# Designed miniproteins, single chains, continued (2): the designs that were tried, part 75

Each design is a single chain, and the fold is of that chain. pLDDT is the mean over its residues in the fold that is shown.

## One batch from the design tools (miniprotein)

Design m6579
Fold by ESMFold2-Fast:
Order: sequence, then structure tokens, then C-alpha cells
Structure m6579 (fold): chain A 80 residues (1-80)
Amino acid sequence: SPLEKLIELLERFIDAYEAGDTEALKRAVNEILDLASESGILTEEQLAAIINRTLQLVDAGKPREEILEEARKLLEEAMK
């Protein structure tokens, strides 16, 4: 589903962010934007809010499982 693909891309985004790999981060962001645009499931504002929340949780040192659970909830709410 588009939701599961977005979660996979968010995992790659988090990995790139934690590694400080700017080029991998840009690739992950572009893939997320392309998938959201192609599926029509999210606005750019909704996507930006979800990414920002994800980064807040990463910076707060939350476990990966908690970060992905929160992202999933936000994506499900936005996709209604």
C-alpha cells in the first residue's frame, strides 16, 4: 500500500538523517515527495508536518519503533 511504502521511505530518511548523509537524505525526501504526489494521498503541508514531527522524535532520542508508530498514526489521519 502507499502507506507501507511511505513508512519504508521514512525509515530510510531517518537512517540518512542519523548518519548525517546529506545526499542520502535528499534522495529519501525526493522519493517521499514523488510517492505522495503520484498517490495523491498527502498535501505538501501534511507531509512537511509529518517529517518535522519525525525529526523532533529522532532528536528527542525516541526508539525507532515509537517514531514509526507516531508517523503511521499521522499518515493514517492525513490519508482520511
Scores: mean pLDDT 83

Design m6580
Fold by ESMFold2-Fast:
Structure m6580 (fold): chain A 88 residues (1-88)
Amino acid sequence: NKMIEWFEKELRKYGFPEEAIKHMSEALRLAMRGDVEGALRHVKKAAEILNVRPVVVVSMIKFVPRIIGDEVTIKTLEEVQRILMKEE
């Protein structure tokens, strides 16, 4: 998927660890399929690796579908964000 490849290259350009890039790209891929639970798991794992709150990770990922106008992916990531906010 060209969008996932572009996202991985951008994260790598900004010095993100490869393990975090893998989880962030997998979260985006699962969100593109409407998999809220799968995306949530990978967002949490990326947040653990990066030592940031999971809501920060989902906000970073949301920029990709927002730019391309992918409403399904945006909605899926919004549901992930709602779950994370309830856990805080």
Scores: mean pLDDT 83

Design m6581
Fold by ESMFold2-Fast:
Structure m6581 (fold): chain A 89 residues (1-89)
Amino acid sequence: MEEVERLLAQAGHHLARGDLENAAKLIREAFDLVESEEEYKRLYDLLKSSPTLKAVLGEKFDQAIKEADKLYKEGKYREAVELLISVLE
């Protein structure tokens, strides 16, 4: 998960500059590196707790978190993460 955390940090820099396209690309790359259920949970927590994503996307991100949280509670961790990423694309 160190590489995933590094990619998300880089994505945060792009979001701070208004570069949503490159931020989304880096977040998608992090998602593609996830191989296990536990890693999806960690990626979900990193995305959900991102103040930068909340600031940039606002209400759309809050709505996506509500929907993704329902998937997460059902054990659908991959789908929960993918839903959060789709709001960036």
Scores: mean pLDDT 80

Design m6582
Fold by ESMFold2-Fast:
Structure m6582 (fold): chain A 64 residues (1-64)
Amino acid sequence: SMLEEIEKLAKEVLEKEKDPKKKALIKLWTENVLEIIRALEEIDPEKAKEYAELAKKQLESMLK
């Protein structure tokens, strides 16, 4: 699922990140993103998909 893909990418980002403050911010951001996607899936599934795709791109950029 899109949520599982985001969680997997976030885990990889968190494992690579060494700064504890940045780790805390990335974890908080990821948790907020997942909650927004879940809420959007109930209201607007197309917007949920767009939001998930943008979140995935953001996490992928952090892995570089």
Scores: mean pLDDT 85

Design m6583
Fold by ESMFold2-Fast:
Structure m6583 (fold): chain A 62 residues (1-62)
Amino acid sequence: VSVEEQEKARQELEEFARQNLPAAVYEQYDEGTLKGLLEMVLKDHNFNVDKAKEALLKALTG
C-alpha cells in the first residue's frame, strides 16, 4: 500500500471514529493515544479501511 493510500486510510478512519464513537470514549484518550490506536488498527488490517472500521467499533464500543 502506497504512502498516499495509507494517509487517505488514516484520514478516513479518523473521520469515521469522530462520527461513530461516543464522546465518552474520546474523553478516555488524549489525541496522540487515540491516533496511535487508530494506526495500530489500520496496520493490523493491512490498511483495509472497512475491516479497520469494524474492528474499531468492536474494540471501543463493545
Scores: mean pLDDT 75

Design m6584
Fold by ESMFold2-Fast:
Structure m6584 (fold): chain A 120 residues (1-120)
Amino acid sequence: SLLEKLLELVEKNIKLNEEAKEAIKNGDLEKALKLLKEIAKLAEEIVKLTKELIEKNPEIPKELADEILGLAELNLKNYQSLIKGLELNVLSKEELLEGLDKDIELEEKLKKLLEEMKEK
């Protein structure tokens, strides 16, 4: 199902975010950048599939549809910002870790909303 595929991608993205945090903690910024670019590509796919889920399931309440799409789009924007910050060397280690922690929090929130939809 499309919902199950979205859940798999979100779970993979959470795991990659944790790997990116470890790379940053270890000072491996090249690995962190590579992981963030993979994360951003997954986030692009998550946005695409979230839009498809909403279009194919008009019974989803508008408020819930707006929240899940908003979370997916916000996460993508945040990853793109972290990538640019890292490439320009304008973010501290602490700022990079804080950004990833926030992104993980938002991905976990998206995952919870998608899991709650599976129960309907």
Scores: mean pLDDT 89

Design m6585
Fold by ESMFold2-Fast:
Structure m6585 (fold): chain A 83 residues (1-83)
Amino acid sequence: PPLELDEEEKKKEKLLEELLNKYFVDAVLEVLKEKGVDQEVIDEIEKNKDNLAEILKILRSIKEFDPEELSEKLKKKIEEELK
């Protein structure tokens, strides 16, 4: 029954993707707010919360962005949620 399994798997995968995307967006917003990045930029990230490619594109344009800080925030958020 691959078609039926594919439909159920798609639902579960979408929910997992949405959950992971939430953690990523939350971590990004925390890092940017701590850096004192313009509110307009923060609003743009929130507007594009469901588009990872756009978020990454915006982050690449931010001079103050540190990938290590994002990684640390993301790890901490995932660890806290998995308690």
Scores: mean pLDDT 71

Design m6586
Fold by ESMFold2-Fast:
Structure m6586 (fold): chain A 94 residues (1-94)
Amino acid sequence: MTVKELVELMKETIKLVKELLKKASAQEALDYMISKKVSKSVLETFALLVTMAEEEASDKEIEFWAKKNEENLEELKKNIEEVKKLLEELLKEL
């Protein structure tokens, strides 16, 4: 994965977080993820994406964060893809 691909995945997932927050609380989404027994790293990734969504993080801020974490691209990809999957599942039930 490239930093650019990670940025696009983050932006797409942040849009899903924003859609979720119109229908449910961040706590309800967190409780859902905990019920699915996801790892601590997935929960921490979700919390980061919620913060970025609520603070309206700019494209430049997302790019800066992704570049700073470029050594962990594959792990970050896995965690963000798991968050995205769980958010899509929860949104279908709301």
Scores: mean pLDDT 84

Design m6587
Fold by ESMFold2-Fast:
Structure m6587 (fold): chain A 87 residues (1-87)
Amino acid sequence: SMEELKEEILKKLEELKELIKKEVKDPALRQQLIFMVDRIAQLVKQGKFEEALEDAEALLKTLKEKQPSLVPLAEEIIKLIRELVEK
């Protein structure tokens, strides 16, 4: 269901946020990434899935350049958000 898919996305965004807190050593980058994750979570909660996807893809680009260890989880989150957009 849409509700179960939203819940899974929000759970994975929280997991990503916790990994950012643990693994991202640069305080400025860490705060930027946390802000981006929180914004994506708010957009998902509001049903703004296309905006959430755009912000999630921007997050993925930043992670590919600065914290590649977090890319696989970010790609899973993007895949789930795309499923919400394609409905």
Scores: mean pLDDT 90

Design m6588
Fold by ESMFold2-Fast:
Structure m6588 (fold): chain A 66 residues (1-66)
Amino acid sequence: GAVEALRKALEALDNGDYETAAKYILQAGELGAVTTNQAIAISILAMAGDREGVKAMVEEALKRAE
């Protein structure tokens, strides 16, 4: 589900795969774990290589989903 997509995004970030992380973040947005605007913003940061910013936002989304 949406939480699983966020976990997959975090794994991709830890592996340095920012494109895959962005894809999972967009999927999490489609599934309602984050707002559409948040998903787009996070995916842009991921594609730009802002690992710290993306990781912080994904971790906060996971905390809110629990």
Scores: mean pLDDT 76

Design m6589
Fold by ESMFold2-Fast:
Structure m6589 (fold): chain A 79 residues (1-79)
Amino acid sequence: MTDAAEAAVLLANRIVKAEGGAFGAALARPASDEARAAAERAFALLPKDASDDEIALALQAIADGHAPEEAVALARAAA
């Protein structure tokens, strides 16, 4: 198992408590190759200089159901 996948699950658990269960539907969806590809694509779209906070925000947005491009835009807006 990759550390990034575990981090996404743990971060999403905190988001669920804060946002009223938005990640609950994403957890019901199996962790398919598509879900992993979305996370990897978001990492590829982020600048190499992206901070850990930006990476975490992008993973949180993907866990919330955003497309990789939208997740990266949200992380960059927060920076």
Scores: mean pLDDT 58

Design m6590
Fold by ESMFold2-Fast:
Structure m6590 (fold): chain A 60 residues (1-60)
Amino acid sequence: SDRKEAEELLAQAEEAVKARDGKTFNKYVAKVVETARQLPAEEQSEFQERLTELAREMME
């Protein structure tokens, strides 16, 4: 499902944050955003919020 795919891609973005790999992080952020466009607006907002939190962690 699109949600399952978005969750898997988000998990890859989380691993990139742990690895401090900004290039890989940006790659998976883009993939999550693209996949989440196929989800209901409420779920898109959920993923956007989670990505924003990960981006904040990456900047620390």
Scores: mean pLDDT 86

Design m6591
Fold by ESMFold2-Fast:
Structure m6591 (fold): chain A 90 residues (1-90)
Amino acid sequence: VPSAAEIAEAIAAAVKEIGAEAMKEGLRRAAEGAAELAVQAAAAGDLERARETLAALRALRDAAAEVLKDEALTAALEAAVARVEAALAA
């Protein structure tokens, strides 16, 4: 799983290429998709994969909050994290 620092560097580089607004939308959609796949993995009994995705989503949340400082994006990433945590607790 990439570290939050590695993800922050990647986000900063991508913002220079595509702009902050496109990056925020891309990250929101990526987190939603990753959370959906992690929920499906947990339901199938693949708890290891779901936990790996949870760790990646947490790192993404922390990195995006640091680089982009957008409250709505941070809330969306926190919702994705909470969704996977709930699936793993069920």
Scores: mean pLDDT 83

Design m6592
Fold by ESMFold2-Fast:
Structure m6592 (fold): chain A 79 residues (1-79)
Amino acid sequence: EFDKYIEYQVERIKKLMDEGVTEEELIERARKEAGEPYAKLVKLLIDYVKAQEAGDEETVEKYRKEIRDLIKKIAEESK
């Protein structure tokens, strides 16, 4: 469900960043392909990865909640 989707997207973003793709490129690609809501989603996923790498469990949980809320909003706007 949402948690598995978030885990998959976090892993994907982490892999791309490890391969040298910049935050700006990731956000710009999302904006061009699916608009501003997806650009915001990618930014939150990047911030989640950074918090996870820093070991900040409280910030990770905060971003997880924000990502979930944004995914729900995007789904509502699409239908």
Scores: mean pLDDT 78

Design m6593
Fold by ESMFold2-Fast:
Structure m6593 (fold): chain A 95 residues (1-95)
Amino acid sequence: MAALEQEVAAATAPLAEEILARDPEALRAAIEAAVAAVLPRAEALKDLPPREGQLANAELLREAWELAASLYPEIRPVAERWIALAEEVIAALKA
């Protein structure tokens, strides 16, 4: 999973940099709001069994990026790549 996260981060970095250069405060506010919405639920996952914890974390990642894209639509291309990664992880863990 860490390797896939690195691939998504590398693939989306140029677009994220362009967006950050144009409107850094709006992007920061959207990310902070998304993190604040999911953080208490992420803390509840610490004691789950490994497979169940990974599945729940992937669901939270998907939800956080959907929320961020709703608050700052210009990051949607970046968010869609992270959401797709989360959905692939969810599918693999349910198989």
Scores: mean pLDDT 70

Design m6594
Fold by ESMFold2-Fast:
Structure m6594 (fold): chain A 88 residues (1-88)
Amino acid sequence: SKLEELIRQHLGDESAEVLLSGIRTAKYLHSQGNEEAAITSMLTGVRQALELAKTPAEIELLTRLQKAVEDAKTFDEALANIQKILEE
């Protein structure tokens, strides 16, 4: 997907994989109707990616993604916000 390509382009392999894992789990939880758990899973993925980040640019980007997920009310809003930040 375009989102996966953007994540892999902007982040190191380990940070990208944990973020994508969090997003995949969130997508599953969203499909089950559990929006709170979906957002929590995305937030966990971003936080884990932030702990693995090696460069100031990655840290700043992931901090922006963390805020975007925290400010979102739905899984779809969180994904849209992440994609917009990565396309800048």
Scores: mean pLDDT 88

Design m6595
Fold by ESMFold2-Fast:
Structure m6595 (fold): chain A 65 residues (1-65)
Amino acid sequence: METLTVTVTASAPTLEEARAQAQAEADAVEAELRAQGYTVVARSESSAVLDGVHHHSITLTATRD
C-alpha cells in the first residue's frame, strides 16, 4: 500500500481569502491524485496569522494499492 501526503498552503491579507485559495489548490491536487489512481483518505486544515498575514494549510493523505 502506497501512502502519499501533500500539503498546500495559501497566504492572504484575510483568513477568508487564504482559506479559499488553499481549498481551490487542494481540490486541484485531489483531482490530480485521483487521476493518478490515488484515493484521498484524509483531509486536514489549519490556519495561522503572522503579522497580519493569514496562512491556511490543507494536508491531503492519499493511498494507492
Scores: mean pLDDT 85

Design m6596
Fold by ESMFold2-Fast:
Structure m6596 (fold): chain A 74 residues (1-74)
Amino acid sequence: DLSRLEEALLALIEDPNNEEALAIVREWDRWVEEHADEVVEAYEKGERTELVELAEGIKAVIAKAAQRYAELQA
């Protein structure tokens, strides 16, 4: 559930020691590691698979969290 990942990443920006949020992020990090080869191959072939769509969704959520972190540093 990408919405849960987004909430977890935003929660970690507010409190980096949020153990529940860290557990959620670690679960998604493991998923990415397990599916990295399939996603890369699909990108190389230009195939729009469900895995590629999910990977793009994860990338968008991470980018949103990174933007908020940058705002906090400014």
Scores: mean pLDDT 75

Design m6597
Fold by ESMFold2-Fast:
Structure m6597 (fold): chain A 76 residues (1-76)
Amino acid sequence: SRVEELVKRAEEAKKVLEEARKKIREGKGDVLKAIGDMLKGIGDILDAGLELERLGKETGDEELVELGKKILEEYG
């Protein structure tokens, strides 16, 4: 389902963000690439949160609206 795709996208983006933060913290290798990956990860998480909230509003699923809002609050 679209919801499952969005949740999976957010989870995968969170993993990218955590790995990028680790590389930046270590200060080794391609730090500029890691910064780019971090920004992309944040963007992908926020996009998923926005779409989850929108889908929840369109379908009348209040739990889905709250899930999207929570993601936006934590990463916006």
Scores: mean pLDDT 83

Design m6598
Fold by ESMFold2-Fast:
Parts: C-alpha cells; structure tokens; sequence
Structure m6598 (fold): chain A 79 residues (1-79)
C-alpha cells in the first residue's frame, strides 16, 4: 500500500523543514539582538531579558509576536 510510504516520506520532509525553520528563526533573532546591542546601544542585561522573552514566544509557536516584540524595541530605541 503506497499510502504508508507517502506518509512516512511526508513526515520526514516536514521534520527537516521544521528544523530548518527553527534554525532560521534563531539566526534572525541573534542578528536582530546584535543590532539592538551594537547599533542602538541596548544594555547586555536588557538584551538577555529580551532574548528569553523572544525564545519563549518562538517555543510557544508565537513567531509573529516574537518578531513584533523585536521590531517594537528597535523602534522605541530609534525614537
């Protein structure tokens, strides 16, 4: 029966794509936190607190909220 093999292949592809997405989110978070630290002069203690908040949102599947939080902090420091 071809259905079981298709399901297995689809699951493996989904698992690999999810890993790539997670690696990409972590890369983007690190890049944006580095920008806040180096260009906007945010203190290390605030960077660490923000990293924990952003990672908690990503772990909860709230990726959009995580990146909105980063964008909001960036905007607040620019003004």
Amino acid sequence: HMEEKRKEIAREIAERLNQVARDYFQYEVDKRLKYLKEKLKMPDEEIEALRKQVNALIDAGKDLEAFRLLSKKEEELKK
Scores: mean pLDDT 79

Design m6599
Fold by ESMFold2-Fast:
Structure m6599 (fold): chain A 95 residues (1-95)
Amino acid sequence: SDEDLRKQLYQLNIQVQSLRDDVLYSLQTDSLENTIKYIEEALERLEEIREQVEEIRSQLDPNSPLAKQADTLIDYIDDEIEWLKKKLKQVKELL
């Protein structure tokens, strides 16, 4: 149902935001080696979440508000993946 898909989308959004906060915290407080590992794990998780959001999106009416929310979350995840890839490169250059 659309209600079940909405709940799934909400939980995935929370997970994306939590991953970002954890990476930002690690960048400020952790070793370079641990931060690299954490960013790599976060990238893998974001790619998994992206696929789950696309699966939800495929089940929705393209003109629904929920479909637009899913599209917005995919765009946000894509931006986060690009940001994390850039951060990973920068952190690796400091080793």
Scores: mean pLDDT 88

Design m6600
Fold by ESMFold2-Fast:
Structure m6600 (fold): chain A 62 residues (1-62)
Amino acid sequence: TEKEKEFWLKHLNSKNVFKDKYSNKEFDTIEELGAYLMSEKSKVLKDYPENWPDYIEELPKK
């Protein structure tokens, strides 16, 4: 969806930590979040709502 495209474009170079409030999982990098969501083997993205970016919280890396 357009919201998914906007999310990835906004966060492409992010150094922050990401928390998925939908699954209650935390990811140290955008690449780890992307691998989790886009994994065909996990099928995670297929079970996620179209507005899944609204559940992602960007947190500063300490």
Scores: mean pLDDT 69

Design m6601
Fold by ESMFold2-Fast:
Structure m6601 (fold): chain A 59 residues (1-59)
Amino acid sequence: SAAAEEAADRARFERALAALRRLGASDEEVQGVHDTAAREGYRAAAERAERLGVRLASA
């Protein structure tokens, strides 16, 4: 259902955001991910956060 998919997207976003904080993402980088969630939804925000996490982990 749409509600279950939204809940899954939100959980994915929350996990990706927690990983970003653990990797030392700046407040500005974290805010950018929250802005994406507000404008484009949790799936887009999760994808952005995951991509940023890969970049931070490889730096």
Scores: mean pLDDT 86

Design m6602
Fold by ESMFold2-Fast:
Structure m6602 (fold): chain A 67 residues (1-67)
Amino acid sequence: SLIEELLKKYEEVLETENEELSEEILEFLKPLAEKKKDVKVEAERHLTELSREEGLERFRELLEFLL
């Protein structure tokens, strides 16, 4: 599943604080958010507000919404 693959990459970002991998995920999601124009601002806000304690659950919700 694409969602499961992206969640795994995001877990690696949270564990390693890998900025390059984080940017790769964001660049992948930006075009998908553009296709959902009415929620683009909300999607961008969620990506910037993610934290370790809440990040994975919010990221899953974002992916399920975008995909």
Scores: mean pLDDT 66

Design m6603
Fold by ESMFold2-Fast:
Structure m6603 (fold): chain A 89 residues (1-89)
Amino acid sequence: MAEIEREFEEALARGIETLKQSTELLPALRERLATTSDPEERELLALQIELLEAAAAGDEAAIAAAEERLREHLERLVRKALEEELARK
């Protein structure tokens, strides 16, 4: 159990790090945010855009804050999904 959670946390960390280096995705993410009707997807996209905008600006404090917010949000989603999966088994 702890190993699966650790692997997810590591995958999230790698995903966030890759995202920080992918500032070229900003226009596509903004378009997606404008077109999606899913409130949960909108919230996730807004957090991703905030991180990439901070990364593009080179604002280390803003990057750290945005990264923490995105990480906390993703950890909450993954934990909820795991809890629901475990409740079924």
Scores: mean pLDDT 77

Design m6604
Fold by ESMFold2-Fast:
Structure m6604 (fold): chain A 80 residues (1-80)
Amino acid sequence: ARAARVARYRAIAAEVEALWAQLAPEAQERLLAFVRELEAELAKQREALIESRDEAALDDLLLEAAERILARARELLAEQ
């Protein structure tokens, strides 16, 4: 299960990297702003999961964050 989540995370990371290379500097700044906002939104939940050692829930949270970043990157590419 965790190996499959890690594989999905890596696949998403590779796609985000490819999209990042296609974004104009202005769109890259918007994506970075989104990532910072998302990290702030999830910070307390992430900290609680780390403290409780709930690795499965932490992996799910990180995967959810990666999927949201991917969706935003796709939106920004479509808007330029």
Scores: mean pLDDT 83

Design m6605
Fold by ESMFold2-Fast:
Structure m6605 (fold): chain A 100 residues (1-100)
Amino acid sequence: MSQEEKAKQMEEAVKSLLEQLKNSKDDKSKRGYIGALLKLIEDAAEYLPYEVFKKLADFVIEELKKLLPSFSEETQKYVKEAIERIKKIVEEKEKEEKEK
């Protein structure tokens, strides 16, 4: 599989998980989809070039921020922790790119 095909598949998976998150009615399911998004971003950091990864990560962060006011207080806390985790992964990936 080419890097472009891998990137497209990961982007489609992210969009699918975000739609499932938007359509879920219970906090347990919402937290499950957020956890799946985190895992997918961690995988993307390993497999994708930095520029492609950063665009995907930034997209997920912005979509989660847009959804944040629609969630319960407990789920909002979980989403904020997820956003901070994604930001940390982006920073670690950027450092690796600069060291090459």
Scores: mean pLDDT 82

Design m6606
Fold by ESMFold2-Fast:
Structure m6606 (fold): chain A 80 residues (1-80)
Amino acid sequence: SPEEIEALVDEMLAVLDDPSLTDEEKKNRVIELLKRIRELAPPELQAFIDKVIKIIENNDYNTTRGAVIAVRLRVRRWRA
């Protein structure tokens, strides 16, 4: 549901802001949450999330934060 997708986006943001987690742990948890969002998402969002996961997998942690923000903005546009 859209509500479940938004809750998972909020969880990704909470992971990024958690000072108890390492950059590697944050990256791995974000990838897991993105895969869960993909399962709930319509096909247009699934294609976008697949591209985001690929970018995160091939880059350092600093790219992860920007990618999560991009997903949040895409989800907000989809719900508008």
Scores: mean pLDDT 83

Design m6607
Fold by ESMFold2-Fast:
Structure m6607 (fold): chain A 57 residues (1-57)
Amino acid sequence: MKYRVLSVPDTEVLRRLGLKEGDVFTYEDIVEAVGSETAARVAIHDLEKAGAIERIE
C-alpha cells in the first residue's frame, strides 16, 4: 500500500524518513521508522486524519 505526502506536519515520523510534499512512501517504510505494525497503523491513521497524507494504492 502506498501513500503520498500532502503536507509536512510537525510529525517525527515523516521528518525521520526525510519525506517532503509530493513524496510517495509505503506502509513498510513506516513500519521500519516506528518499529511495529501497530504503531505504523496508528501513525498512518493520525497522518490521514490530519490531512498530511493520502492513500494512492
Scores: mean pLDDT 75

Design m6608
Fold by ESMFold2-Fast:
Structure m6608 (fold): chain A 93 residues (1-93)
Amino acid sequence: MSEEQKEAIKKALEEFKKRFEEAAKEDGLPKELEEKVLVVIEEELVPAIEAQANLADLRQGVETLVATLEKQGYEKVAKAVRDLFEELLAVME
């Protein structure tokens, strides 16, 4: 992974946190779920992408999370999560 890719990932995550907090407030996402989603993204998804884990398996996991959030009515939160994943994939090729 290049230095440019590392910086792009850091910036994507920082911008995501801002969008995610706004989306969580607009969707009325409970604070406990907000914290759990952030932990999954920061401690599982981003490290797995940086470690060049299987991208197809990661996509399936993210799509499952997004579908669960959409089904519960957290559409803006789900969109923020999906947009982050697509941005991270674009950086990693």
Scores: mean pLDDT 81

Design m6609
Fold by ESMFold2-Fast:
Structure m6609 (fold): chain A 101 residues (1-101)
Amino acid sequence: MTAEDRRTYIIFSTAIALLTNPEAEKEINETYSSLSPEDQAAVDEGIKIADDAEALAELAARVTRVLRSLAKSEEELERIREDLLANTPIPAVQAAIEAAF
């Protein structure tokens, strides 16, 4: 995973957490000051993308392609798919993930 892939993942995870977990804002606020400047910038971008459905769907497709490229077997690929869908219970995001597989 490259530094850019890691940044993309943090942006995506932050946006999904804000949309699916009512405690996400509190958890982000409690941990934000302990993050590196690079991770803080990624979290800030994730907060912005949470309000942009088109950007979030495009980001979901990108994250899916990165995770697919890291899979070493068909079994690992299916586990990645199942984990992504289970952790992103947003229909438009799930559609983007499925389309990227």
Scores: mean pLDDT 80

Design m6610
Fold by ESMFold2-Fast:
Formats: C-alpha cells, structure tokens, sequence
Structure m6610 (fold): chain A 75 residues (1-75)
C-alpha cells in the first residue's frame, strides 16, 4: 500500500541518518539519539497530516517500534 511504501522510506531515511551520524567521531551516542528522536517526531506529524487517522496511527506504531530498535542498537 502507499502507506507501507511511505513507512519503508521513512525507516530507510532514519537508518541512513543514524549511519551518517555514527560515522562522526565528534558526536556522542546521546546526541545521535536526540537527533533521531527529533527527526522521528517530524515524520509523525507528516504521517498524521497525509493519511486517515486509523492508517496514520498504525504507521506511527510501526515507526515507533523501528525507532526503539534503532536506539537500542546505538546504545
């Protein structure tokens, strides 16, 4: 579905952002996590604006799970 495609694009974007930030020796793990949490908050606003409420909340739950996994891997 279009929502599933959008979710995959967001996950890939966040993973690439994490990889880029993790390659910077001047950044702490806490700073990297903060950047990812901020980027994720912006993506949630976009999803809730673009999709019907029921579909948007399902997408947000999926993305929240992926962010939690990504943060755990950075710790």
Amino acid sequence: SEMEKKVKEIIERLRKTAEKLMSDPSMSKEEIIGVLETAWAMEKVSIRHEFPPEEAEKAVEELDKELEKLIERIK
Scores: mean pLDDT 82

Design m6611
Fold by ESMFold2-Fast:
Structure m6611 (fold): chain A 89 residues (1-89)
Amino acid sequence: SNEELLRELLREYLRRVVAEGDAFSQAIAREMLAMLDAGEPIAEVLRRAIELKAEHLGAPKEVLEEALAKVDGLVEEALANLEEELASL
């Protein structure tokens, strides 16, 4: 499925971030990988990453809530983009 493919592509990306990223990016990537390995939905994994980044940056609650509200749409767009890329092969 496109969702399973997206999960695996996200895992591969995050493994690269763990190998090559800065300390903060590595910490977020490890948390995200642990959640994916636990079977968490992609949307929940992305919400957690946004929360961790918002805490690090000291973002206001309203900014965090607005970002979290966009997560389901971001996952839908990512799945649609994968479908378009696969259709062009």
Scores: mean pLDDT 84

Design m6612
Fold by ESMFold2-Fast:
Structure m6612 (fold): chain A 55 residues (1-55)
Amino acid sequence: SVDDLRAKLQEVSKEIDRKMDEYRKASPEEKQAVLDEIVRLGDEGLALGRQIDAE
């Protein structure tokens, strides 16, 4: 349902916020791994947004 998709999008948004905070605090050696996770979460959020718009 759209409500389930919206709930999932909210979870993704919270995770991105956490990862952005981690990125700011991370050492240079850690930043690449955190950035990769942010990119993946962004792609997931975009896909969820498109599914919501298609409903």
Scores: mean pLDDT 85

Design m6613
Fold by ESMFold2-Fast:
Structure m6613 (fold): chain A 119 residues (1-119)
Amino acid sequence: EEAKKLYEEGLKLVEEILKRADTLSPRGLAAVILGLTQAYAILMDLPQEERDRLISETRARADALVAANDKEGLKQLLKEQSERFIKAMKEAAEKGDVDKLKAGVNTLRQALRIAEALE
């Protein structure tokens, strides 16, 4: 089933991100955190106003941690957003929503590419 394969791809991508958390810069961690939040909003089919608010709030939290050079705080926020993303991926997979799963995985993959460029 395509949905199951996309879910497993999302899990592997999160695992890779968490393994690389110690080597990513604070700006790189913030980029991945924002990517996870964007992917979550897509997977949950949040209304535009809720999506914009969630992204803005998460960006503000991540930017504050970057400004403080708080890498441990960024890693904690990364863990929180990763857990939320995985739950949303599982729900989308159970619904067979292949298009949302693809969008979620692609959003996170693009965020990781951006984060790598910030190292």
Scores: mean pLDDT 88

